# Designed miniproteins, single chains, continued (5), part 43

Each design is a single chain, and the fold is of that chain. pLDDT is the mean over its residues in the fold that is shown.

## One batch from the design tools (miniprotein)

Design m17481
Fold by ESMFold2-Fast:
Structure m17481 (fold): chain A 71 residues (1-71)
Amino acid sequence: SNREKAVEIGKRLAEKGIEMLDEGKSLSEVAEEIRRQAEEEAKKRGLSPGTAESAVTIALIEVVKYQLEKK
């Protein structure tokens, strides 16, 4: 389902975003890259823009949570 695909993509992008934060990238840079990757993967897999947006939202929630728990 579209929901399952959004969760799958979002979880992977959250892991990548956390790696980027640990490498010294800003939250803004991480958010831009997560969006870019989600849109590109959705396009390659024939998924809707709404599925990409859900994946971005899921990923950013986890990335922000990680950053807040560190401070």
Scores: mean pLDDT 85

Design m17482
Fold by ESMFold2-Fast:
Structure m17482 (fold): chain A 71 residues (1-71)
Amino acid sequence: MEHHEIEHPDVGEAMDALVALLREYWARGVAEPATITLRADGPDQALTATWRLRLEDGRVVAEGSGELSRV
């Protein structure tokens, strides 16, 4: 199982990194389950999310949960 952690001071940068990683997994074909944990703390917002990627019937399935907070 692969485990990836994405940490950025900006929510937008964290989301860009997540999208790039997902594109890489689609390009490679996910052979093993992976977990992605994402955290970002911006001046007016914080994001924490965890995603699990797995292969089902030749398709990449992403399941996840997260919280976005604004002050």
Scores: mean pLDDT 64

Design m17483
Fold by ESMFold2-Fast:
Structure m17483 (fold): chain A 93 residues (1-93)
Amino acid sequence: SEKLELARRRLEEGEAKLEKYPELRELAEKIVKEMEEKARKGLEEKVSKAKVQLSDQMQKDIVESFRAMTLAINKLIVADSESEEEALERLKE
């Protein structure tokens, strides 16, 4: 339970820092959108190549999972950074 509480606090800290620093928020949102676009394109290419039948809803659910994970990772990176400058550099990597 303590590990889950720590993870939740880190996500909340990252979220608060993103609200406080507009440049961090803009970069984080750009990364999420770029990842969502790559996930959609990658899924379409893989489904076509493998000849796997996926419903539109299944494809949306997979892309949303990638989006949610990217958002969480961005929040953790921002939470773990000592400054806005460090957070910006770490998000670019």
Scores: mean pLDDT 83

Design m17484
Fold by ESMFold2-Fast:
Structure m17484 (fold): chain A 98 residues (1-98)
Amino acid sequence: MSNHKELAVVTGPVYTLTIYENEEEVVLVVSETEPGGKVVAKFVHPRSSWEGQAILRIARLVQAGKLEEARKEVLRYTAESLLAVARENGDESAPEIT
């Protein structure tokens, strides 16, 4: 059933980012770091998009063992993506679910 390959996992103090890839798309999953942490956001991007290219670059840094650099890039990308989702909802103060 799982057709996506896990490329990288970046664990932060509050959120954990997991990057998956298949031949068509890249998937970025944001979950809480706590045990049994809930998925708070899921982003699906075509590999040809700027988001897909950015995520693949981050995964390459993790694969190269540059974990500190990858973590900083992932946190920056996550902040931009969360802000974009909030803007699409038309309420900057509302949580993504509300």
Scores: mean pLDDT 70

Design m17485
Fold by ESMFold2-Fast:
Structure m17485 (fold): chain A 100 residues (1-100)
Amino acid sequence: SADEVNEKALELVKEGKAEEAVELVLEYLKEQGKELSELEKEALLALAKALAAMYKGDFEEFREYARKYYELLLKLGLLKDEAEGEEGIKRGEENMKKAL
């Protein structure tokens, strides 16, 4: 199920295995008849790397990959503007500060 794939992908992300988490999600999507574009795959990898950095408390690496993720979402037309991306980064940093 999607929930089982998401749970396993999150475990891989928490272990710092962002690339493996993305491969798992992409294989599941392919089985569902969904193929992602190269930009969508890059966005998914950037998200996984940002989340991995978040779980290890690396604020600099989190900001780097979160920005890349939101820049890719803008290119894909999936984000309203750059301000929405900056708000997302700030929320992520606040969550990291509360967890540390």
Scores: mean pLDDT 83

Design m17486
Fold by ESMFold2-Fast:
Structure m17486 (fold): chain A 78 residues (1-78)
Amino acid sequence: SAALAEAIRKLASYALKNPDAPFEEVEQAVRDLAEAASKGDVEGVRKATDRLIELAGPNADEAKKAGDEVVAETERLA
């Protein structure tokens, strides 16, 4: 869905804006999130979302809001 894609993009952007986040770990977490979301794997989406929030560092509050949208949309589509 467009809402899910936008929420994932927002979440990823907060992790990418953190200069202390290793790029390879952000890339892997985004890949894991996209795969879990494509399969309707709500637990996998939560795990990858939590990792991206962690990687967002100082942007964690904004990342958490985007992450909540990702989880809610995944549950709606499952």
Scores: mean pLDDT 84

Design m17487
Fold by ESMFold2-Fast:
Structure m17487 (fold): chain A 63 residues (1-63)
Amino acid sequence: MEREAAREKIRQAIELLKEGLSPLEVAKRLGLGYGLAEKIKELLDEGKSEEEIIEEAMKLLFG
C-alpha cells in the first residue's frame, strides 16, 4: 500500500469507528488487518488525536 493511500484508509477507519462500526467491520470494509483496526480503536478510546493515531498506525504498517 502506498503511504498516502494508507493515511487515507486510516483516516476512513477512524471515521467509521466513530460512527460505531466494530474493528472487524472496519477491517473488512477497508481491507485492513484486524490487528491494525483494533489498534486504531484502542488509540481512539484513549483519546489520541487523529494525527497521533495516523502516526502510530503508519509505524505498524511500514515500521
Scores: mean pLDDT 82

Design m17488
Fold by ESMFold2-Fast:
Structure m17488 (fold): chain A 71 residues (1-71)
Amino acid sequence: APSVPTERIESVLESDDPQAAVDELIRGLEAGGWTVLSRSELQKLPDGSWKAVVLVEDPTGQRIELDITVR
């Protein structure tokens, strides 16, 4: 695996369906020409929020880690 610096972006989503919210975000990225490289499982936190991490690659080959919170 290449040791290329990965950009990080935090995303906060408000949704009654955390899985659908993450799936919709991924669909939007793929429709924009981005490649999804990996996706973590949704983790429910004690405060009722959900966390997920998605690693994507843009059309130029830049890797971006999306830190997603759903509340």
Scores: mean pLDDT 79

Design m17489
Fold by ESMFold2-Fast:
Structure m17489 (fold): chain A 85 residues (1-85)
Amino acid sequence: SSIEEKKRILGLTIAVLNGVELPSDEEALKLGELLVKMVEEGKSYEEILERLEKYLGTKSKLSKDAIEALKEAAKKIIEEEKKLK
C-alpha cells in the first residue's frame, strides 16, 4: 500500500541520517512504523531518540530539528491512514 511505502521511506530516512545500513526493506518498514507509533502515543523528543538508538544499536546523530521534521512526516502518514479507515 502507499501508506506502507511512506512508512518504509521514513524508516530508510532515519537509517541514512544516522549512517546505518538496514539489512532489508522489512526492517525499514518496522523502523518507520516504530516512529509512527511513538508519535501517535505522544512520546517526547528524548523518548523517541532513546528508542531509535536502541533499534539502531548506536548513538543517534539526529538533531532536534531533524527529529521534529521526522515527527511531522509521521503525523502526515497518521492523518492519511485515518482518512482510509
Scores: mean pLDDT 82

Design m17490
Fold by ESMFold2-Fast:
Structure m17490 (fold): chain A 95 residues (1-95)
Amino acid sequence: RERAGRLLEEARRLLEELYPKSSNPELIRRALEEVEEALRVLKSENPDLEEAKLRLTTARQLLIEARPYASDPSLVEEALRLLDEALRVLDEEMK
């Protein structure tokens, strides 16, 4: 959980940087909200790892849709890598 949380905090920072650099900022805002909700779930007393994983899968799909609107595609690719790594870590924690 702590490692997944660190990856998501980094992804959150990249999404905040991407927001003003997108011609479709609504996709980035929605992805950011899903990442923030996943972080909230993971910090709860009894974290629902399946719910966190669903939230991150949605954020990943939104970022893929956001790719053609980004003035800096390298930031989108880095955010996607962090989300993919966080999903992998959560899969390992779920066994």
Scores: mean pLDDT 81

Design m17491
Fold by ESMFold2-Fast:
Structure m17491 (fold): chain A 61 residues (1-61)
Amino acid sequence: SEFDELLAELRERMRAAGIPEHVIEAVVALARRLHEDYGLSLEEVRRGVEALVESIVAAQR
C-alpha cells in the first residue's frame, strides 16, 4: 500500500539520520496508529515524523 511505502521511506530516512532501531520501531508504530486509529492523512503522518526526526537530529551532539 501507499502507506506501507511511506513507512519504508521514513524507516530508511531515520536510519540514515543515525536514529537507533528501537526508536525507529517506536516511531513507525506511532505513525501506523495515527493513520489507522486516528485518521491522520499520509501527508500529516509524513510531516509529523519529519518534524520529530529534525528535532532528534538537532538534539544530537
Scores: mean pLDDT 83

Design m17492
Fold by ESMFold2-Fast:
Structure m17492 (fold): chain A 115 residues (1-115)
Amino acid sequence: SMEERKQKAQELADQVHKAFQEGYEQGKKIAEQMDLKKAEELAKQYLELSKKSEDIVEKAYYMGIYYGLSDVVAKKLEKEGKTEKAKKLLKDSAIEVTGTMISIVGDITDYMLGL
């Protein structure tokens, strides 16, 4: 029924939000204890894992890790005087997160509408 689809859509949205937040916090903690170059490489790996994920909850989780890693990397770059590189990373990561969330909202909406 439409009511059952709405309920499942809400549950998926809640799971996506939680997965993203858990990924973000985990990514920050990992990056704080990691060499800058290794953290940059790991962020790129999680971005690719997010892009390849067919499961929207897993996709959100990996995007969260990417965003958390990128946030800490940007702060470390700024402390090294690499301000323009830090700004570019913050812009690029915000665009990637926004694009992924738009895609996820689209998938949840398609499910709710039976598309």
Scores: mean pLDDT 91

Design m17493
Fold by ESMFold2-Fast:
Structure m17493 (fold): chain A 71 residues (1-71)
Amino acid sequence: VSPELAARLAALEEEAKRLLADPQLRGAGETLQRMVDLIRQALAASESEGQAMLDRAEAALALQREQLAAA
């Protein structure tokens, strides 16, 4: 796995732990942690597949943050 992909995955894992620390956001944190585990498995089998999953997870988080800021 490239150092860049590993760093991006670590950043998502940190975000998941941050969400898990907030009782109101625990469900979102659990979902993100499960996605991190799946992305880690995908990266071990195929970097391109893992990168695609990572890109989608980051896009979904960015969209959620934008929607929360707009509401």
Scores: mean pLDDT 78

Design m17494
Fold by ESMFold2-Fast:
Structure m17494 (fold): chain A 61 residues (1-61)
Amino acid sequence: MSTRQEVLRRIGQIIRLIGEILDLEAARRRGAISDAEADARIAQLQEERKSLASQIDSLLA
């Protein structure tokens, strides 16, 4: 029960991070943000996503 709630919470956070990455890619495509700035922000969000995925993996181990 606790594991299920913790996994679902982290999945929700990952979905939100993916949404933010897609928004940044859309902004880059429109020229609203530079490629360098988009890459830097996406890299930070990817690192957060990896951390959450690692936490899920640990909970399921």
Scores: mean pLDDT 84

Design m17495
Fold by ESMFold2-Fast:
Structure m17495 (fold): chain A 113 residues (1-113)
Amino acid sequence: MSKEEILKFTSEYMRRSSTTLRELAEQVKNATTQLEKDIISSLLYMESTVLEKTAKKIEPISPKLSELLKKTSETLREAADYADKGDTEEAAKKLEEASELMEESAKIAEEEV
């Protein structure tokens, strides 16, 4: 896969993930049971891990994009921790922040192609 193909794929993935995180922010606000909060928290921990691994792989291609992905991963981890504690308002805020970081990551990937 070429550098350009990797950056294009990353941009498209980040844009889709941004939309998913905004939807999860709304779901977290409406989460009424501990089971719903636990499921959301688990999904966010998984996504955080995927982004951390992606950041490490993309660092030789785009150090700037790697830094944004690392920051997004950490923000998702914070969102997961808040959801796990039942703080749905803070979890939703962190998910909105992560969504914005994913949009910024998509723009950077598009500019570097």
Scores: mean pLDDT 84

Design m17496
Fold by ESMFold2-Fast:
Structure m17496 (fold): chain A 76 residues (1-76)
Amino acid sequence: AEAARQALIDTLLKAGVSEEEAQKIADLVVRAAKEGNPALTVAAAMYAVASAIDQGNWEKADEVGRAVLRAADELE
């Protein structure tokens, strides 16, 4: 759980997502797993993609979205 959350944060930071936004996205994925709510996982993936795009890292958008989905699978 802790390792999966940290791996997601590291991937988001490498994509240029801010520390604050990376923490919010990771917390949303943890919450999705805890509540069994796949809608929150989708929301986290969309948020990650939007954050990467906002930072100008268009080429990283797909990578961060997939990282959110991988973290969700590992936390469930």
Scores: mean pLDDT 79

Design m17497
Fold by ESMFold2-Fast:
Structure m17497 (fold): chain A 86 residues (1-86)
Amino acid sequence: MTPEVAERDARLLLASAPAVLEAIREAAERLAAGEDVQRAVSTLVAAAIYAVAMDYTASQVADPELAARARAAAEEILAAVREAMA
């Protein structure tokens, strides 16, 4: 991945992070209620993959501040997935 592509992708992933966190919250609520469990689990798995992709993208970013923000967002998403699955 080129640094220019990594920066663009990191910004796009960061822009989508709030929506991913909201999807995790909704999935956690469905799991707690025993509703649509398979779809909720699929959402959490997709969110975990998104977080891994964001962390990898952060490792390719030359701007240390952008890299740090992307890594922090990835950690927040993974923590939310772990809490939802507990």
Scores: mean pLDDT 85

Design m17498
Fold by ESMFold2-Fast:
Structure m17498 (fold): chain A 89 residues (1-89)
Amino acid sequence: DLEKYVEEALKKIPELARETAKLLVENPEGIKEEIEKDYDSLTPDSKKLADKIMEAVEKALEGEPLSKLEEFLKEMLKEELKERVEKAL
């Protein structure tokens, strides 16, 4: 069931957002370099996700606290999931 898949994915978003925010606080420049290195080889959908993660990287480089990065990533991931589900319908 697509609905159950979406619900399970939504349950994982808070933890994924928190872990990603921790990585961004620890090494924002390294994450930026990894994204830039592989960017041209990414699929269009992966490029969209990479662009949104780059926004979080820029916020981390500007000194945004972990809690603000976590909320930004959580909102971003929920929006991305919604867009992908809408395209699949």
Scores: mean pLDDT 77

Design m17499
Fold by ESMFold2-Fast:
Structure m17499 (fold): chain A 55 residues (1-55)
Amino acid sequence: GIKIGEQATKLYLFDGDYGERAERRAIERFGEGSLRNPSVRNSMVLGELARELAK
């Protein structure tokens, strides 16, 4: 089955406010060029999302 932690994190990415803020932070840190690959983008955005949720 799908791991609950992974599913919850993806749901938070689809939350407009948290997802948008996490993407903005990832772009600020790694640059738009680094985020053109969806796998890289997902990994970087998830890291920034975790940081935003920890506040």
Scores: mean pLDDT 64

Design m17500
Fold by ESMFold2-Fast:
Structure m17500 (fold): chain A 83 residues (1-83)
Amino acid sequence: LEEVSKLLLELGRLIDELANGESEEKLKRAREIAAKLGLTEEDLEGLLEAVKNNSDELPESLLERLRRLFEEGRELREAEAAR
């Protein structure tokens, strides 16, 4: 649960950095984190594209998107609320 929040923050930061200037090492790390969060490579590419087109509030927009994806998994949300 804490790990999920930490991964979301790290992914958001990496996406922000990738939107401002691509790095193969950062992209690789972002893919690893996305996979751990249940996102596909296509999801990650879509998020990167959207973020590059919207230079405003990059990390917040990405984090909110990922949080909404987690809400579809009610079990995870309930587990977080219970702790």
Scores: mean pLDDT 63

Design m17501
Fold by ESMFold2-Fast:
Structure m17501 (fold): chain A 111 residues (1-111)
Amino acid sequence: MAALKGAEKAEEGAEEALKTAKEGGGPEKNAEAAEKAAKKAKEAAKAAIKDGGDGSSSAAAGVSASGASTSAYLTKKVNGGEEFGKKMAEGAANSARAAAHAARKAAESAA
């Protein structure tokens, strides 16, 4: 199913974003990569709902994607130094992973 493929791709993107965030470097870039993965998860969850997937899991994907976007925004707007930026980037990646897992559950329930 297309929704399941989208959720799997979002999971891969979120795992890569988390690994990069833990390695350090550009927190803004790392947070943006996580936000992109979270948006893909949200779209996969919406596709799953159209196919009769679990509304609760789709809602969870949306909430987690919003969390990733907030963390990404904070890495740009709050001058808390490198440690704060790294924590926000890791937070965005963890939210993206949660969104991807929720999207996958929604896609699997559509079967």
Scores: mean pLDDT 78

Design m17502
Fold by ESMFold2-Fast:
Structure m17502 (fold): chain A 77 residues (1-77)
Amino acid sequence: NLEKAKEYEKKGEEAKKRGDYRAAALYYMKSGLYYLDDGKVDKAIEYFREAIRLAREAGDDILESLGRMALSVAERV
């Protein structure tokens, strides 16, 4: 799980560098989910917040809403 979290983190960074904010948001969302599953709650929260921000930048209301739901769950752990 931690290895997958880092893999998606890197993919998110690469997508962000090329201006693909929707892809970056999705990759950071996946990274956050893997960090959460690995018990790294603080890192999961950080990546969910970044995914929400990038989803907004991309104009993806569905992805932003999913990020907010994931963040809410992580904050309750």
Scores: mean pLDDT 86

Design m17503
Fold by ESMFold2-Fast:
Structure m17503 (fold): chain A 72 residues (1-72)
Amino acid sequence: HTYTQEQAAALVDQAAADADLELTDEQRDRLVSFVQNTGADQRTVNIAVTALKNGADADTALATAGAARAAA
C-alpha cells in the first residue's frame, strides 16, 4: 500500500500530537518518507515519534520502529 505524502504526513502529525512533540522539518520529512516507503501504520509511527521524544536521533527512532514491527 502506497500512502500519498499528505496521508503519510497526517499519520506523522497525529503521532507528534499524541506524544506532545514538535518535530523539526527534517524529522517530519524523514518520518513521512519512511511511511510512504514502508506502508507503516499509526502504531509504528507512534513508536518512532516516542523514540524521538526520548532523545533518539531520526535514524535510531526509525530503527526502533522497524524492530518493533512495521505494518504490512
Scores: mean pLDDT 78

Design m17504
Fold by ESMFold2-Fast:
Structure m17504 (fold): chain A 87 residues (1-87)
Amino acid sequence: MEYAERAAEIVERLRELVERARELLREYKREPSEEVRREILELIIEASMLAMELAVLNLIDPEAVAPHMEEARPLLEELGRIGVEIG
């Protein structure tokens, strides 16, 4: 299924973004830098764009996409928490 495949790709990319953001947050807490903060913000922006795409796919084919929306939800919540921690 076309939409299910794309939704799965989005969820996988979100997992990668969460892992990278956690690594960068640990680095930022050890030694705060504008460069690291900017990199974290860029990851959050990418995740927001992916979340919007996933929401559109869910409107087109909710039966195929809704399970992937549920998988994405905790990943997006984690990225939101990381964003709050960096200010």
Scores: mean pLDDT 88

Design m17505
Fold by ESMFold2-Fast:
Structure m17505 (fold): chain A 70 residues (1-70)
Amino acid sequence: MEKEEEFIKEVAEKFGIEVEELIKAKESEDPSKISEKLKEALREATRRGIEAAKEELKKKGIEPAIEPKE
């Protein structure tokens, strides 16, 4: 997903991680080999991707059924 890669680059820069390392961690199915810092970065990138997907759904005229609260 193209937008996920954009978020990965931004998150990698924020956490001081190499983009390639973060991408490899995302592709890895063994979370025990991923540091806690990489796990946090992956969660942040995923969260940003989900928010972008919700905005795309709004553009298609699809209203999210669940209204997120703080």
Scores: mean pLDDT 67

Design m17506
Fold by ESMFold2-Fast:
Structure m17506 (fold): chain A 83 residues (1-83)
Amino acid sequence: SSEVQREIERLDKLIEELDKIEEELKNAKTQKELEELKKRIEKIAKEMGLEVRPDMTTKEKMIREVDIMRGVAMVRKAVLRTI
């Protein structure tokens, strides 16, 4: 259906943005950059209907959260492909 295809396209865009955030996290050098990236992660989590981890306070924890969110998006996309 067109609704299923639209949701797959939305998930693809979310995965693309998460990949960009992960790359920016790996290159981040300042607290300000990390705070801006944290806000972007929180926004995407909200768009996905997910709760962010309360202890997302370090670069490594933020990368872990992005990896989890990407995994959730990929599973949701796989389920939609079976419909």
Scores: mean pLDDT 85

Design m17507
Fold by ESMFold2-Fast:
Structure m17507 (fold): chain A 62 residues (1-62)
Amino acid sequence: MDEAKKLKKEIDDLKKKIDDGKAMYKKETNPDIRKAIQDSIKDIQKKYDETEKKYKDVVKKV
């Protein structure tokens, strides 16, 4: 199984979660919930950056 394909799918899934989180943040009026959404987006963004770095390293290994 191709590790690059697995990482690419994970990147796509994380990107969707970030986009969904940003949409929720814009629609939410409760400041406590908005802060929780923003913190969640930051955590997902960090995981996205780490997964993208792994993907680039795997692709470059050829």
Scores: mean pLDDT 80

Design m17508
Fold by ESMFold2-Fast:
Structure m17508 (fold): chain A 75 residues (1-75)
Amino acid sequence: SPLKLSPAQARVVQLLAEASEPLSRAEIMRRTGASQATIDALERAGVIRRTAAGRYVANMAVELDLPRNTEVPDL
């Protein structure tokens, strides 16, 4: 079954899917505004993977239910 993601979780997955290289936790948090808990939850769910270098990549084998209408508020 597809995994349902929060808007914050979806932003992390989209960033990693669009990135040409694995990203550090700090870089993900800086670019998405996601908390450490959000990143940890995605890793525990198997949605993202930690590399041997301690950086993260999207796990493309996971079926994701991405939101069709997510308004990102202008900050």
Scores: mean pLDDT 71

Design m17509
Fold by ESMFold2-Fast:
Structure m17509 (fold): chain A 67 residues (1-67)
Amino acid sequence: MSATQRAMFHDMKELLEKFLDSETADKIAERLAQSGDGSPEKLKEVMLELGISSETAEKIAKELEES
C-alpha cells in the first residue's frame, strides 16, 4: 500500500469509527484505500455492499463531504 493509500485508510477509519464499530470501519477504509477513490459516493457504495443501512451510509457520506 502506498503512503497516500495508507493515509486515506487511517483518515477514513478514524471518521468511520465515530459511527461504526472498529472492525467494520477497518473493512470499509481498506476497500476505499485499495480503490484509490475516497469520494462520498464511493464510500456510500462500499458501505451498502457491506450491509450498512442506506440511512447510515448517507449520513456518514455527508460528514465526509463537509470535512
Scores: mean pLDDT 79

Design m17510
Fold by ESMFold2-Fast:
Structure m17510 (fold): chain A 73 residues (1-73)
Amino acid sequence: MFSDETIERNARSVLYGLPEKQELIEVLEREKERNPENSDIIDKTIELLKKATSDDEILKILSDYFRELEEQS
């Protein structure tokens, strides 16, 4: 059901809803509290986001995040 296109769409939706990188990081930190089983994936994503300097990098990081979540489900 989830395709690479769906993952990219979800990542773009999050980025457009939360254009400020710091707000995106805060959302992920709260997600970690809700789903502690995903803590490793979330922590890696937050660290990559802190180092990202472009929207393309953020989109790639978010796409990888949603892909890893799909694989754990």
Scores: mean pLDDT 73

Design m17511
Fold by ESMFold2-Fast:
Structure m17511 (fold): chain A 63 residues (1-63)
Amino acid sequence: STAARQLAAVRRAMDKFVEQGLISEEEAQALLAEAEAALRAGATHVGVGIKDGELTVTVVYPA
């Protein structure tokens, strides 16, 4: 499903950030749980990234 694909992409990004020392494994697990909860609550998109050295999480809900 689209939700499963998005969650897998978030997980891969989190693994990479942990490997690079940008976040801890504990922080990554918390963010993954939050992303999964958002998708279960009806979010249409979840994403993560780094902007200006800061970790950003994006969640989009239906209008």
Scores: mean pLDDT 77

Design m17512
Fold by ESMFold2-Fast:
Structure m17512 (fold): chain A 63 residues (1-63)
Amino acid sequence: MDPEEAARRAAEEARRAADAGDAKGASQLGHNGVQELADAGGTEEDIRLVEGAVARGIALAKS
């Protein structure tokens, strides 16, 4: 999966978990997505893209 698609999916998964009342799970899903991309040899820019998208998704659900 390309980094932009990974970012969208990670953000949406985290947002859905937070919306369901699982704030801890939402944060963990985001962290797992970033870690998996890093382990797969993703670039610093790719990691930053996914990390930012996840944080934004979680913030939207919590607001």
Scores: mean pLDDT 68

Design m17513
Fold by ESMFold2-Fast:
Structure m17513 (fold): chain A 84 residues (1-84)
Amino acid sequence: DPALVPALLAQLTDPDEAVRLAAAEQLVVLSVTAPEALEPHADEIADLLAHNPFEEVRFHAYLLLKYSRSEALRAALRRALAAR
C-alpha cells in the first residue's frame, strides 16, 4: 500500500514514544521486504536521520537506509553521512 509509508513517516513525530517506535520498526521491516515502497521517500527518511529530535527515530532511520538493497535509499544515506 503506497499510502502506508507517508502515514508511518508522519507517526515518527508523534508525542507518544510507543507510536514512534511502532512506526520506526515497521519502516525498518519495509526497508528489507519492500524497499521500492520507501524509494520515493528516500530524502525524507535521510532528513529524519539528520534532524528528527528523537534519538530512537534517528537510529531506526539509519538502520532503514543502511540495510536497504535500494540504490536510492543507499544514495540518501551517503548524502546524509556527508553532512557534517
Scores: mean pLDDT 79

Design m17514
Fold by ESMFold2-Fast:
Structure m17514 (fold): chain A 82 residues (1-82)
Amino acid sequence: SELIEELYKLMLEEEIPLIVIEQALKLLKETNGDVSVVKEKFPILSPKIVETILKLYKEYPEKIEEIIKELEEKVKEDLLKK
């Protein structure tokens, strides 16, 4: 998905840790798309990232769980690697 690629690009450009995006996506899913709660808990996230996450949730809600799983694996790998 173009939106998934854009999210990863923004994460790299803005130096947002993978775990922050993982937790933000989990919270967005749990709150049924409440971006206000996400912004309050993760003030480090720029408006661009918040908008991209919301668009992902709206267009590909079924893929959000898969993205969360992928991010969880990458976070584990990052913690375990040299």
Scores: mean pLDDT 78

Design m17515
Fold by ESMFold2-Fast:
Structure m17515 (fold): chain A 97 residues (1-97)
Amino acid sequence: DWIEELRKKVEEEVKEAREYIETEVPEELKPVVEELLKLQVEYTKWVLELMEKHKLKSNEELSEYWEKEASAEEKAALAELQARFAALIAELDRLLE
């Protein structure tokens, strides 16, 4: 189904990102970049679970659901994920010259 195809695409992108981290990312940046990848995977799984739960079939349907029908709990979960992502980006910026 469409959600299974999205999951396969995510798995491919995660594999590619892990290979990039292992071969191209400096040792001092790896911990933060690995946490960013972990959070990105967590976020993507959360989005896919949300889409499956509400039978959303496209990004357009997801956007419409989010604007019109998303629960307070779902909005709080996204805000928490966004805050964690912002904190990791700030830490990465601190480590960069």
Scores: mean pLDDT 81

